# Ledger of designs, part 37: designed miniproteins, single chains, continued (4)

Each design is a single chain, and the fold is of that chain. pLDDT is the mean over its residues in the fold that is shown.

## One batch from the design tools (miniprotein)

Design m13342
Fold by ESMFold2-Fast:
Order: C-alpha cells, then structure tokens, then sequence
Structure m13342 (fold): chain A 108 residues (1-108)
C-alpha cells in the first residue's frame, strides 16, 4: 500500500516506530471529532475508555495491518486520499507524542 509507505517515511522524521504508532493511531481515529464532517465512536468518551479500546484493537495484530486499516477508514470517513490521510495522521501522531507523553506511556 503506497499510503502506508508514505506514512512510514513521515514517521521516520519524528523517530516514531510502528509498534508505538499503531495503538496511538487507533486512539486518534476513535477520538476523531471534526464538527460538521465526522464524529468517531469514542469522540466524547474519557481518555481511559479510548486507550483501553485502542489497546484491545491492536492486541495480537501486526502494526502494519492496524495502520493500513486506520488509514483506509480515516480516508473514507473524511473524503481524503489515502496518501493525504497518511501524511495528516503521521503529523497528528508526532504532535500527540510531544503534547501528550502520558498517552504514549499508557499505549506502549
């Protein structure tokens, strides 16, 4: 998947590995809330509930498989190309690693 390769290249710029990226990407997807466009299933849920669900969805699965699904679902829900979704997701992950180190600790 070309979008997954784009995502990996963007993550390398931030020093984030796929094992860390997978649960954080699921967390961001579940909490995605773009007013008038899309509301994720846990958009307004407490962080603890979204963290637990993200870890459950990643459990026993290859990181690349999880990330491919998150990119595809996000692309479909937002009407963006998979490549643009991959770039946006990598940037959102990098930002969260910096502003929410508590999430990184709980998701890894």
Amino acid sequence: MAALETFKKELEKYGINLETAAPLAVFLFLRLNIKGVYKGPLAEAPDEIAIEEALKQVEGRPPEEVLREVIELTSQNLGLSPEQTAKNLATALAYRVVDRPDLLEKLT
Scores: mean pLDDT 80

Design m13343
Fold by ESMFold2-Fast:
Structure m13343 (fold): chain A 86 residues (1-86)
Amino acid sequence: GMAEEIAERARELIREALRLAREALRIAETDPEEAQRLLEEADRLLREADELIKQVPEELRLPLEIELGVAQLVLAVARLVLEKVK
């Protein structure tokens, strides 16, 4: 149904943001400027996921909010690591 499609899209955005954050950490020492661009894209994807989660019924929302929160923490840690490299 539509709610399930929105939930799956939000999860795909969260997964892609985590992939970008992982790649940013991998290249942070060799290409900090590209790492910064990847983290900015990851932030954009998490903001898009947050807007989609607001459209999901309450019964499906809590697990998605937890997944989003964890991804936001990972991104915050990745940004802190990048600041120490440059």
Scores: mean pLDDT 88

Design m13344
Fold by ESMFold2-Fast:
Formats: structure tokens, sequence, C-alpha cells
Structure m13344 (fold): chain A 82 residues (1-82)
């Protein structure tokens, strides 16, 4: 399974879950994306962050502020590698 497919499945879990289950799925998403950023080249990592951001906005439009904060965090992680 590709990294993007794994991330998309976790985003679907987050969208369908609530409470602690949603929090656990979100933590798995963060960990998996961090691991991919650490192992990928900066350009590939940036594209993955952008795709995850688009999917989160589509699936969870009411959580825009939290999604924007996550994007800023991951963009900073990619910039540290460049």
Amino acid sequence: MSPLEQLEKLIDEIAKASGEERRRALMKLVQLLDDFIDTADPATARELVDKVYELLKEKLPEHQEEIDALRRYFEARVDEKA
C-alpha cells in the first residue's frame, strides 16, 4: 500500500470516528506523515503534505482551523529538511 493510500484510509477513519477513536486515528496520521517526511525527499514530502491537506479539507470542512495548524506544522518539518 502506498503512503498516500495509507494516509487516505486514516483520514477516512478520522472523518467517521468520534471522541478517543478520532484522536487515535489522528495521532496515527501525524506519526505516519512524520515518518514519510523523514524518509522522502523534500519535494515528494511537500506534495504529500499538500494532498493530505486537500483531503482533510474535503472530508472535515468544519475543522479548517485545526487542519491549517497541521499543515503549518508539516510544512515546517519539510522546510527543516530542505
Scores: mean pLDDT 79

Design m13345
Fold by ESMFold2-Fast:
Structure m13345 (fold): chain A 95 residues (1-95)
Amino acid sequence: SSALDEARVARLAKEMSELAKKAGLDIPEEEIREMAELAVKAGVPEEDFLEAVKKGAETKSVGKLASYATGAVLRAVADNIPTRRASDGKLYPDF
């Protein structure tokens, strides 16, 4: 439900903010919230998202932290796209 999603967003945003602050990174709260919202909408497991954020924070770069977090979101989206194996042995999106 929307209320449960809002609670998940708040939790992920809080954890992401704390990880960024521990790494000495100053990221606007609205940007953290937007990333948490994307993760919840994409169905990213909280542990996978926070692990990506932790690895990004270790780089000490706001841009790389955002890239790692975005990578976790894109992976979850890709995992939820139906795929088919074509005659050439490769996987293609089944849109």
Scores: mean pLDDT 78

Design m13346
Fold by ESMFold2-Fast:
Structure m13346 (fold): chain A 79 residues (1-79)
Amino acid sequence: MKASPEVRKLVIKGVSYSIRGIGHLLDGDYDGAAKDYRLASRYYRKASEMLKDTDPKQSEDFEKLADKLEKRAREIEKK
C-alpha cells in the first residue's frame, strides 16, 4: 500500500538523521552521533503512530527501529 506523503516525509527525516549520526561517528563526535540517532528514533516513532490504524505491521516495524536507534544512542553515550 502506498504510504501517505506525511509518513514518507517522516521516514525520510529519520533516514537523514541516521546518516548524519554515522557522519558524526566518523568524525569522532559521539555526542553528536547520539543526538542524531535520538532524532531519527523520534521521526520513526511519529511514522509508527501515523500508521497504527492503516498498517499495524509497518507501525510495529518502525517502533522497533526507533527502539534500536535509541538503544544505540545510549550505548554510544556510555563510552
Scores: mean pLDDT 82

Design m13347
Fold by ESMFold2-Fast:
Structure m13347 (fold): chain A 60 residues (1-60)
Amino acid sequence: MELSVGDPQQAAESLRRQAERLEESGAPPRVVELYRQAAEAAERGDDQRALELREQARRE
């Protein structure tokens, strides 16, 4: 188990799984899309953008 959140691939995978669970639970497509974009930002190592996209999803 990796305790550091500095791994872009691990962060991206976690966010992609969260988006998948939200879609399965009937969350709005916009919320799912924002989590997918956050995963892409995390994959690039852009933690600020990933956080911003997650905050946008929470406001939907």
Scores: mean pLDDT 77

Design m13348
Fold by ESMFold2-Fast:
Structure m13348 (fold): chain A 61 residues (1-61)
Amino acid sequence: DEIREKILSLIGEDSHETVLSYLEKIKDEKVLEELLKYLENKDYDSFTLILLKIKKTGTAY
């Protein structure tokens, strides 16, 4: 998936395994596009908040 690969390329290598595990739970392409947009805009706070919501609920978006 091109979007997931782009997201991983914009984060630190030490975080790749953890972030990839969350990205695999996201089934909605719109959520992936939103995460990519936050990273491209260097909005790391919004990016992290979405990942924490996925972790807390265990729900695929």
Scores: mean pLDDT 74

Design m13349
Fold by ESMFold2-Fast:
Structure m13349 (fold): chain A 116 residues (1-116)
Amino acid sequence: SDELNKAKKQLEQLQRQLDGLEDDIDRLEEQLNKPDLSLDELKKLKKELRELIAQLNVLIDELESLKSTLSKLSSPEAKELKRQVDSLISRARSLKSRAEDLLKRAEEKIKKLEEA
């Protein structure tokens, strides 16, 4: 059906966006783990982490909306797509938690440098 084809395209787009956000989080984590980061570098990392968390919130909302749409469809294909959406929601929530932990670490490092 047209609704299933639209849902598939949306799921593929959301999956690609999530993969990109995971790569960005991996890169920011690697940067945050470097020794001797300056205050300016830490503030930049903090800003980028906040932007990633905001993007993950939007992505989670879009995935939950897609899940709601698929829940109205009774076909086996819709059930399979719904399972894939549930998997992506779990992954996005895990990545959000990870980004929030990194944000907290960046804020703690900023405080230590400002107190020195």
Scores: mean pLDDT 91

Design m13351
Fold by ESMFold2-Fast:
Structure m13351 (fold): chain A 55 residues (1-55)
Amino acid sequence: MLSEEELEEKIREAVELAKKGDYDKAQEIGKEVAVVDPEGAKRLGEAIKKAIKES
């Protein structure tokens, strides 16, 4: 399970990648988080979706 700080960092990295158009890498981070922290993966997925829609 990820710490809160690790989860927040993963979310930020995935969002930055999605905003830059690196959707594959952003999705890979999401999948990695889902394996160890399903609730965190939900938050990360929402952040990616929002970033893609906004950018």
Scores: mean pLDDT 78

Design m13352
Fold by ESMFold2-Fast:
Structure m13352 (fold): chain A 75 residues (1-75)
Amino acid sequence: MDELIEQVKKYADELVKALLAGDRETARELARQIGELVNDPTVERILLQAVDDPDPEVGAAFALIAVAITLNELR
């Protein structure tokens, strides 16, 4: 469980960095990886919607909130 939480945090950090750098393709792949890791299609869908936000800063904030909720559920 702790290893899963750390891996999700790592992918979330990389997703935010990719999104803020304008690399939405990498951010989408990381969103899918997080969804697969937590085995929750709702998390994947929410993260993909965050990545596709026209404002990458808003998208990054939304993604971080979704990840925080997901990590709290894994606890």
Scores: mean pLDDT 82

Design m13353
Fold by ESMFold2-Fast:
Parts: C-alpha cells; structure tokens; sequence
Structure m13353 (fold): chain A 96 residues (1-96)
C-alpha cells in the first residue's frame, strides 16, 4: 500500500505540474473518471475534464497550444497509470 500510494502521488504531482493546476484538482478529475466502468469511458471522462480545465485557464493563443501539448502528454501518463494499477486500484488509492 505505502509504495503504491507514493508512486501514485508522484504521478499526481507530475500531472498537476504539467497541467498548471493543484494536486487536489487532479485528484478531483481522477475521482470523477474512476466512476466510469471501462478504461475507454475512464479515458473519455478524463479527456472531458482536461478540456474543461484548459477552457477555464487558456486566456491566450500560446496557452491554448501549451494546453493542447500538455493534454496529449497527460493522457499518455494516465493511460500508463491505468494499465499499471487498473481503475479499481486508482479509485481505492484516491479514497484512502
């Protein structure tokens, strides 16, 4: 448990830095996504929440481009995390 939580928290910190947001906001997005029953539905929900975050925070054309690039990288990181831990384990870690 402690080792998995530490690794998960490192991923959350990386995503927060990449997306220009807080660790708590990333965890909130993931909690919403983990309510979906399939990997595809999880990733689709995650993408939707990232698009909302980008819309809220993008005030210039440069911000839009940066958020688009960071979105691709964030989705790749999340795919790797889901493949490694699974949705159920991610949900348990978020709830602990």
Amino acid sequence: MKSKIKEFNNVIKELADLLGTSESEVKKILRKSTKQPTKKAFLDAFKEELDKLAEERSKTAVDVVAMAVNRVVAIKIIKQMVDKFGIDEIRKILDS
Scores: mean pLDDT 76

Design m13354
Fold by ESMFold2-Fast:
Structure m13354 (fold): chain A 101 residues (1-101)
Amino acid sequence: SPLVERVRELLEKAEEALKNGDYDAFLQAASEIVDVVAEALPGLTPEQRAEATRVLQEFQDAILEFVRLREDPNATDEQLKAAGERVVEAMRRLLEVLERG
């Protein structure tokens, strides 16, 4: 599936960006995954759409928490990296939903 391949490519870019501390590239990849998946939702089965919508919401919530911590001058690098890893975990869950057909 072109959708699955695109999300996988963006996940790889996000993981590399997070590893390198390139948080702008990380958030750009995360934002693009949101847009790509949201655009694909109408083409999914009702069951897959419901699951993808739920996981997409969890993913968006994880991104919001990461952005909040990044903007907090009292947040530690450890907290920011942990929040980034939660975003990556949500990306992997989203990819798994899309791969299951």
Scores: mean pLDDT 85

Design m13355
Fold by ESMFold2-Fast:
Formats: structure tokens, C-alpha cells, sequence
Structure m13355 (fold): chain A 60 residues (1-60)
């Protein structure tokens, strides 16, 4: 899909890299830490997790 293509192009992240970041976020990595890795600002850890889950769906 177009969204999948944009996600791959804009992030440069593989499925494995997204899964690793999601695991780190679920293990207690802060929104600021996840955001720094992705060049993004998240309002909460829950928002960062939701964004990574959506990205993982698009990359599969």
C-alpha cells in the first residue's frame, strides 16, 4: 500500500528494528528515548507504542 511504502521510505527501519524498539518501549523505555531513536516527539509512552505497532502492521 502507499502507507506501507511511505513508512519504509521515511523511517528506513526493518521489521526486526521496529520489533526491537517496540520491545524496548514495552520494557519501560521512555517516550523521549523512543522519539530520539526515530527523530520524533511523542506525547506519551503509550503514543510511542501505538505508533510503533501501527508501523509494524504497515511493514508486514
Amino acid sequence: SLLSAIARHDTGLSVAEVEELLARARAGASAAEIGRQLGKTFPSQEAAIAWLERLLELLR
Scores: mean pLDDT 75

Design m13356
Fold by ESMFold2-Fast:
Structure m13356 (fold): chain A 85 residues (1-85)
Amino acid sequence: SEKEKQEIIDELLDRFGAEVTRLLEEARKHGLPDEQIVELLNAAADELNRLIDEIKKTNMSKEEALQKADEAIARLRARFEELLA
């Protein structure tokens, strides 16, 4: 149902927002320039928008959505580590 999809999106936003906040705090702590922080924010927004769109268009379970969120967060972490190199 649309209500169930919204509940999945709300939990996704909470979880993804918390992880992105931690990533940005680490980026600032490591002295990443503003342009690279903006790159991470844009990458995070793209990942989130794709996942929300997929949830809205499919019968994805909450478990599947959270697994995809974890995979997206892992990709953002990898990008951050590359920016530190």
Scores: mean pLDDT 84

Design m13357
Fold by ESMFold2-Fast:
Structure m13357 (fold): chain A 95 residues (1-95)
Amino acid sequence: MEEIIKEAKDFAREGLEQARRYAEEARAAIKDPEKSTEGANRALNEMARVGSQLRKKGEEAEKLNKEAGDILFEAARQIGEMLNEMAAEYSAAQQ
């Protein structure tokens, strides 16, 4: 069980690190008028993909260990919050 929890923590950490990097790419694209909207959309789509992967992994992990599932679902929730923040920043930048 300890191994499953450790694997869940490692996967969550890697996913959150990837999502944070994509969030920074999206913020740079939103703030820079020379950056294409395609660049921002790509970064946001990659964040959504990482969140989806964490959620799927959480569903599989939950079948074996509830705590491991919860760790992965919490990471997916945090990515969802980052996406909501980016959507708000994007909306504000277009005004």
Scores: mean pLDDT 81

Design m13358
Fold by ESMFold2-Fast:
Structure m13358 (fold): chain A 70 residues (1-70)
Amino acid sequence: SPVEEIEKLLAEAREAIANGDFEKALKLYEEIVKLFNDNKLSDEERERVFKLIEELEKEFEEAEKKRNAE
């Protein structure tokens, strides 16, 4: 299902962020956004996934800022 694929990519993106692989995390984020936009999700699934994407974006920004701190 598209939701299961998105959830898998979200897990992989979080792992990439944790490993400092921001290029991989960005590619995974782009794929997640594409799947979210290109697939027909229920209203409940769409709201759930949208929230998870927002949480990932916040984690990405926080991790990137922390990595760039001397």
Scores: mean pLDDT 79

Design m13359
Fold by ESMFold2-Fast:
Structure m13359 (fold): chain A 55 residues (1-55)
Amino acid sequence: SHEEVLAEIYEKFLATKSEEELQEVAKEAVRLSEEHNIPDEDLKRALWEALREKA
């Protein structure tokens, strides 16, 4: 489901330790969102929530 894919993306973002890793995960997230037709808004929300949690 979209929720499962978004949860995976969120977990990957949360696990990043550098800007380089964040960029790699962002590329993978875009690929997964295109594959599963996930809206950009949901993808941005997952990134925002992960960055907020890391702060």
Scores: mean pLDDT 80

Design m13360
Fold by ESMFold2-Fast:
Structure m13360 (fold): chain A 81 residues (1-81)
Amino acid sequence: SALAEAVREAVDAGIAERAGRVADARSPEELAAVAREAGELAAEKALELGASEEVAEAIRRTLEDGSDLEAARRVQELAAA
C-alpha cells in the first residue's frame, strides 16, 4: 500500500541518516543527538508522504530508542497491516 511504502521510505531515510552520522560521532551525547535527529527526520518524511501523526510518532520513537533495526522493521510491518 502507499502507506506501507511511505513508512518504509521514511524509516530507511532515518536509518541512513543515523548510519552516516554515527561514523562521525565521537561522544555518547553526539550518538544520542544522532538517534533523536534521525527519528525526527524519519517522522517528518513520513508525514510528508501521507502517514498519520500516530504512525510518524511510532517511527520517531523507534529510531530514538537506538540502533535496533528489528524495531524499525516492525514499525514498517505494522504500517503495512
Scores: mean pLDDT 70

Design m13361
Fold by ESMFold2-Fast:
Order: sequence, then C-alpha cells, then structure tokens
Structure m13361 (fold): chain A 75 residues (1-75)
Amino acid sequence: MAKPVVIAETDKEYSEAELLEMVDELFTNPEALKARYESQIKSVLISDYLTEEEAKALVRELHELGYTNVIPFLP
C-alpha cells in the first residue's frame, strides 16, 4: 500500500543498510520511527506517495547520488 513518504535532510549520515531498515520500520511502525528521528530533521527534500518497494528504490538512488544525510519519515 502506498503511503505519504517524506525524505528529510539531517546532519547525520546513514549507510544504505540503515536507510533501508528505516524504510521497513516506516511501513510497519511509522510513529516509532518518527519519534526516534524527528529531532534530526532539518528540512524536507522530497514528498511523494510511495509503496515500500518504491521508497527503498528511492533511498538506494539517493545514496548512489551521494545523498547520505537523509531519512525517510511520514509527515
């Protein structure tokens, strides 16, 4: 099921594996993910309606392009 997904900029860099695990948590327990990482959010970069697989693909693409200081969350 597609959800409103936001990719936000942070000061901390995350590995691709960490970001993919955050996507898994986003689609299973989005409130827990938000509570854990909300304080690290500096600005919103991307907002779209994505499935879990599309969100993982986006995270992989951003990491490939050098955007490592980002996290996925629900608004």
Scores: mean pLDDT 80

Design m13362
Fold by ESMFold2-Fast:
Structure m13362 (fold): chain A 68 residues (1-68)
Amino acid sequence: SEEELMEEASELAEEAFRAISAGDLARAEQLIAELKRVRDQIKDPALQERVDTAIAVLEALLAERKAR
């Protein structure tokens, strides 16, 4: 269901953020890739936009961490 996909997306986003915070950039990249796979299963455009926003924020944080 869309609700189950959104819960999975939320959990993956939280894990990715923790991985970035811990400096585990390889794990963060893997989790962001998994989040993108969950996003592709979502059919509701409004929910897709919410997940896309989370992905964009995580990718920006990951890029900043790699630049340091």
Scores: mean pLDDT 87

Design m13363
Fold by ESMFold2-Fast:
Formats: sequence, structure tokens, C-alpha cells
Structure m13363 (fold): chain A 116 residues (1-116)
Amino acid sequence: MELQPLKPGDEVELRLAVTYPDDADPDRVREIAERFAKELAEKIKKELGVNVKTSVRVTPLPGATEAVAAVTAIQNGKIVALAISKPHPTVEQAVRDAAEKTYELLKKRYEEYLKS
């Protein structure tokens, strides 16, 4: 099979292949991250009455046996809560840990605001 050369003007996009624990592919990781981000934003709106944008980032650790996740809550372009998970053997466990910690931090800040 003959390799076709790149045409002049074609953009070269390097897709870095990242290895996650439990053989999770990048699309599966994105689906997990988006699901938890949406669920967290809805939980915050329902329980605290606050509208936030949520962001989830997953980082595999060396050896691809564990991952960590960072979950951020953003209001009016400012970070209002951020938490990082402990290392977990699955992406879902890492994202869940970080999301729960981010929620608790935001809830604590909201409760402090109500006392002032």
C-alpha cells in the first residue's frame, strides 16, 4: 500500500496517543468527563442555586495503572472551586473523587457567604 505525500497547504495535526488505566480510550474519557461536568453543574444549580460552568481534566500517571482528575467550577470567568482527586485505578473513580471534592469546597464557600 503506497503512502500518499502530504499536499502543500495541508495542516499537520499531531494527535498524541495517551494511555489511560483500564484500557480507556480518549473518547471514553471525554464521555465520562462531560457526564460528570454536566451532572455537577446541575447539582450545584439545584442544591445551591448558583450557575457555574464546570471543567474536568484527566491525567494518567506513569505506568497507566492510575489516573488523577481535576474538576473546576467557574462563575463569571473566575474559578470559584477547584479540587484534584487522589490517584485511582479507573478514570471514573478519579473524576468522581475530584467532582465530590469540588462540590464540597463550593458548598462550604456558599455557606460562608450566607453567614456574612
Scores: mean pLDDT 74

Design m13364
Fold by ESMFold2-Fast:
Structure m13364 (fold): chain A 93 residues (1-93)
Amino acid sequence: MSSLQQAYSYLSDLGDLLQDLRDSGRTDVADQMQRLVRPSVDATRDLLGQGRYDDAARLARIALDIARAVRDGDLDRARRLQREGRRLIRRLR
């Protein structure tokens, strides 16, 4: 799988998690997930637009890991991963 395909695959999996939470009535969890993943998702989209596919895939994976932590109710892990994503974004500028 190419890094481009990996980035889209991770974003697709994240989208599926958000949709599953909304469909099951867990809208508060979905909204929290969306807020916590937003910086990494936005940076992933920017990197995809720049043709930086390896960096995009790495950030997309972090966004998905944040989403999984939120789904599992592990907010401390989600916040640690969010900080890791922000540090990576600063290094990739």
Scores: mean pLDDT 88

Design m13365
Fold by ESMFold2-Fast:
Structure m13365 (fold): chain A 68 residues (1-68)
Amino acid sequence: MSKEEILKRVVMRVAQRAVDLGLSDAELHETVAEVRKAAENALKQGYSEDEILALAEKVLDERVERVK
């Protein structure tokens, strides 16, 4: 699997969850951007897809808690 495919899977999964959680369009856009940046950095450090997905989920959860 390529880096691009891992990023796409992680971003799509987080975006779907953010929509399900009722984030605004602006919050969704910022959350996706933050998750993508974190995932790209993790890929550069040699993290596995599962580790990157776990990191992305954590970023989403922290973001959701912060925006209330």
Scores: mean pLDDT 78

Design m13366
Fold by ESMFold2-Fast:
Structure m13366 (fold): chain A 60 residues (1-60)
Amino acid sequence: MHTIRVRTASEELARELAARLEKEDPNVSASVDGNVLTITTTDSVEYAIGLALRVLGESL
């Protein structure tokens, strides 16, 4: 299990990214504390980062 913390520009963006990540991959769990997005996955850290970057682009 791998955990990554990503700081975003806002709480709203962090929540949107968390919901999108969980929707795209059931093996990914995302939680939000303020503007910090915490991504937990059993796949890989690189995979989780890739998903976060992709959904960030889609949310704009």
Scores: mean pLDDT 73

Design m13367
Fold by ESMFold2-Fast:
Structure m13367 (fold): chain A 57 residues (1-57)
Amino acid sequence: GATPEALQRGLELAKTASEEQAIGLGLAAAKAVGLEAEPKTKEEGLAALEEALAKVS
């Protein structure tokens, strides 16, 4: 899902999720919107989700 609604939901989930889940969500979001991202921390996963949301919003 590359929709703003799906990405916003992913971002909210990632904020309270484990680091591994946040990284996975960020990577999936980046790939869904055609961004190259390799998050290695929860903060980088959240950043990838925010960048993906900004691209489709």
Scores: mean pLDDT 80

Design m13368
Fold by ESMFold2-Fast:
Structure m13368 (fold): chain A 63 residues (1-63)
Amino acid sequence: MKDELERREKASRVAAEFYRTGDEEAARKRLKELGISEEEVETLITAARQARADSAAVRAARA
């Protein structure tokens, strides 16, 4: 159980890095290296992609 929580924490850090850089390929490679399932990788990447889009829209609206 502890290993699962640690793996999820590392996966969250990879998703946060993708949120900053936009490098989806690097994020996917890192998540797969952590042993995250393909389905969970897609979920994390999609969520981070949406967060980046939302953040960009907010900045554009306020600029």
Scores: mean pLDDT 74

Design m13369
Fold by ESMFold2-Fast:
Structure m13369 (fold): chain A 65 residues (1-65)
Amino acid sequence: EKIENLKKEIESLETELQHLRDVKARLQAAGALTPEVQAAIDQRISELETRINKLKEELEKVEKE
Protein backbone atom coordinates (compact mmCIF):
# COMPACT_ATOMS: atom_id res chain seq x y z
CA GLU A 1 0.00 0.00 0.00
CA LYS A 2 3.01 2.37 -0.10
CA ILE A 3 2.11 3.39 -3.68
CA GLU A 4 -1.48 4.26 -2.64
CA ASN A 5 -0.26 6.25 0.38
CA LEU A 6 2.24 8.20 -1.75
CA LYS A 7 -0.45 8.98 -4.36
CA LYS A 8 -2.84 10.21 -1.65
CA GLU A 9 -0.15 12.43 -0.08
CA ILE A 10 0.78 13.89 -3.50
CA GLU A 11 -2.91 14.59 -4.31
CA SER A 12 -3.47 16.23 -0.90
CA LEU A 13 -0.41 18.48 -1.30
CA GLU A 14 -1.32 19.32 -4.93
CA THR A 15 -4.81 20.34 -3.72
CA GLU A 16 -3.27 22.61 -1.06
CA LEU A 17 -0.85 24.05 -3.64
CA GLN A 18 -3.73 24.81 -6.05
CA HIS A 19 -5.70 26.44 -3.20
CA LEU A 20 -2.75 28.74 -2.35
CA ARG A 21 -2.29 29.65 -6.02
CA ASP A 22 -6.00 30.48 -6.30
CA VAL A 23 -5.84 32.63 -3.13
CA LYS A 24 -2.77 34.48 -4.48
CA ALA A 25 -4.46 35.07 -7.85
CA ARG A 26 -7.63 36.40 -6.19
CA LEU A 27 -5.68 38.75 -3.91
CA GLN A 28 -3.60 39.97 -6.87
CA ALA A 29 -6.73 40.60 -8.98
CA ALA A 30 -8.32 42.52 -6.07
CA GLY A 31 -5.16 44.61 -5.54
CA ALA A 32 -4.93 43.22 -1.99
CA LEU A 33 -1.69 41.24 -2.41
CA THR A 34 0.72 43.03 -0.04
CA PRO A 35 4.47 42.20 -0.10
CA GLU A 36 4.12 40.47 3.30
CA VAL A 37 1.20 38.28 2.19
CA GLN A 38 2.93 37.50 -1.13
CA ALA A 39 6.14 36.45 0.69
CA ALA A 40 4.19 34.17 3.06
CA ILE A 41 2.23 32.51 0.22
CA ASP A 42 5.32 32.12 -2.00
CA GLN A 43 7.23 30.53 0.90
CA ARG A 44 4.42 27.99 1.48
CA ILE A 45 4.12 27.28 -2.28
CA SER A 46 7.89 26.63 -2.50
CA GLU A 47 7.69 24.30 0.52
CA LEU A 48 4.79 22.33 -1.00
CA GLU A 49 6.47 22.09 -4.44
CA THR A 50 9.62 20.67 -2.81
CA ARG A 51 7.56 18.14 -0.81
CA ILE A 52 5.54 17.08 -3.88
CA ASN A 53 8.72 16.63 -5.94
CA LYS A 54 10.30 14.38 -3.29
CA LEU A 55 7.13 12.26 -3.02
CA LYS A 56 6.93 11.92 -6.83
CA GLU A 57 10.55 10.71 -6.90
CA GLU A 58 9.74 8.15 -4.19
CA LEU A 59 6.59 7.04 -6.07
CA GLU A 60 8.62 6.60 -9.30
CA LYS A 61 11.15 4.39 -7.47
CA VAL A 62 8.41 2.24 -5.89
CA GLU A 63 6.52 1.87 -9.22
CA LYS A 64 9.76 0.91 -11.03
CA GLU A 65 10.26 -2.02 -8.63
Scores: mean pLDDT 82

Design m13370
Fold by ESMFold2-Fast:
Parts: C-alpha cells; structure tokens; sequence
Structure m13370 (fold): chain A 79 residues (1-79)
C-alpha cells in the first residue's frame, strides 16, 4: 500500500473510536511486528482510543513504519 493510501485511510479514521482489545491481544500484535518491549507498550496502547493519536505514537517507536502502524490501527477499529 502506498503512503498516500495510508494517509487517506488515517483521514477517514478521524473521530472514530478504536476497539479496546485486551492487553494480551495488543502485546501479541506488537510482538508480531518485532517489538521487544511489547508488554509495556501494549498496556500504553490499550489506553489510546483516538486512532490519530495512536498512529502518531506508534510512528514514534523505533522499528515501526507507516504500514505497520496502519495495520495495528485497522485491526482495532470498531467498524
């Protein structure tokens, strides 16, 4: 998926709420993305319900690119 496609999807997510998965589910997603401190990050990520805020936070993490951040957010949408 092109960066322009990701940007368009993030625009559509403004004002939408994320599904609140369990800490374990978020941790598994982060571990699959290759994040070594996934358990601590999973607890932090679970508390974020705004997809734009979550996207910016995920992009601040070393090793997480735009595609990986978008996949994590899309897996957590309520709709």
Amino acid sequence: MLPEDIQREMEKLKGKELTRPTVDQVTEELEKAGISNAEDLGKTVEGITDPVELYNMLLSLPGIGKKTAARIILSRLKQ
Scores: mean pLDDT 64

Design m13371
Fold by ESMFold2-Fast:
Structure m13371 (fold): chain A 61 residues (1-61)
Amino acid sequence: MEEKLKEADRYLEEAEAAFRAGDRQTAVNLLKKAAHLYLEAGVSPEEVARRIRETLERAGV
């Protein structure tokens, strides 16, 4: 379970970098992968949405 959380966090970091680079398609795909891993690890949909929103805010989106 902890391994999935770390992998999901890595996908959020990669998504932030992709948004900053202007690669929105890659960024969105990375966000979807992160969300899927968080849900598999038992994180609530509400908490997943919050983490994604924070990532978008950091990326300036």
Scores: mean pLDDT 82

Design m13372
Fold by ESMFold2-Fast:
Structure m13372 (fold): chain A 57 residues (1-57)
Amino acid sequence: SEAERRRREQKEVAREVAEKLREIGIELDVELYLEGKIKEEHLSEEAKERVRELEEK
């Protein structure tokens, strides 16, 4: 039905938006950590990996 198709489209958009927001959130958390606003223990594992990548430069 039209309602089911619309609901599936909304779920796909929500997943894409969530992935993009997660990526943005990781970069923001990394910036906050580098500025000394948050501690490493408050970073997600993905953000910790990103910090290590930057430190390896």
Scores: mean pLDDT 77

Design m13373
Fold by ESMFold2-Fast:
Structure m13373 (fold): chain A 80 residues (1-80)
Amino acid sequence: NEKEKIIKEIEELLKQAEEYLKKGDYNKAAELLAEAYILLINSDELSEDDKKKFKEKLSELTEKLNQEAKVLLQKLLDEA
């Protein structure tokens, strides 16, 4: 089932991106989010509900990435 395969691939990419965010590997997290986004926009098999769900999760993780990067930058400027 191509739809289930694509759903699992996007979910795995988003899960890995979240794990790298927790580890502070922002470059790898950004790469994985980009891969998930490209797969999402190129996947005609996905329902509109699935696309909305993944877009919301991508937006959530992208915002988290931006906030974590800002916190790290501020800390580096203030402490080192």
Scores: mean pLDDT 81

Design m13374
Fold by ESMFold2-Fast:
Structure m13374 (fold): chain A 97 residues (1-97)
Amino acid sequence: SKEAALAALEREVLRQIGLIISAAMRDIEKAIELAKEVVRDTARRLRALGLSDEEIRERLRLLAESVAQQLKAFGVPEEDIERIKKAMEEEMERELA
């Protein structure tokens, strides 16, 4: 079902967020690339599930906010958090154009 597919995607995204945080503690450029991949893959999967561009935008916005919140909780510098967030927002705009 669409509900089950969305729940499975949400679980996978939570695992990917963990990888972004782990990468940000070691290699910020790798964290940026992983964050862009997560946005791109999530957008495409949500579109395949029949979500509208507005629904996809909202979910990707919440994803970016969740990533920023967790990076802050783990003590990642604000300037690095801003770089990751900006990269995610630019990738979102690219996927929704």
Scores: mean pLDDT 88

Design m13375
Fold by ESMFold2-Fast:
Structure m13375 (fold): chain A 68 residues (1-68)
Amino acid sequence: AAGARGGGAAKGKSDLSGAELGTRLAELVAAGASQAELKELFAEYTGEEASDQMLADLRASRMALPAA
């Protein structure tokens, strides 16, 4: 079902800060959590669902560092 666009922020102080949520997600990734589990955690804390692309980017960022 298509949802209409609307203004309104629901981030900042849901249960933990965005930085802490990011750390939690990174820990799950390191533990081998599935994409679905990451989405569920994100949705539970923010009330919104994380995009597939965002989670893929998060994983890439963790290992995408030039050690030159």
Scores: mean pLDDT 64

Design m13376
Fold by ESMFold2-Fast:
Structure m13376 (fold): chain A 72 residues (1-72)
Amino acid sequence: SVADLFRKIAELAREGDVETALVMAAILRSLLKKAGYPEEVISKVDEAIQALRDGNVEEAIRKLEEAAKLAS
């Protein structure tokens, strides 16, 4: 499920694999946009991507969990 993908990205970020988490989040964001997911979900993914770029892993995980709840 999409929620499982958000959880996997959060796990990668938690483990310190920020680069892979960023790539996966960007790819997933593009796929969700093409699939017509609500802008609210896309916005949470964008916020998670920005948090990862800023080195704020805890904030990124929180935003990915919020996206998972909205996509469930």
Scores: mean pLDDT 87

Design m13377
Fold by ESMFold2-Fast:
Structure m13377 (fold): chain A 97 residues (1-97)
Amino acid sequence: MAEKRREEAKRYLEEGLELLRQGKYEEAVEKFEKAIELDPNYAEAWYNKGVALLQLEKYEEALKYFKKAAELGEGLLKELSEKLAETLSFALGISTE
């Protein structure tokens, strides 16, 4: 069951990434939400939902998702998520906690 849930989460992530490439940001957010629902520790899904929200100009919400991706992520994904959260916090005039 756990393996099947992870495979489904990965499929939703891949569908969301395809929608991001097509500029279908609202549909991409929905797919990333499904990936997170199936695997709440899936850092890449949190990160890419943040990216889609950023494209929708939902900056404050995107910041929350990048912070969560940084918490859950490792290596380059963690570094990118931290940098985007820091950059958005600065741009919005919000202190990074």
Scores: mean pLDDT 84

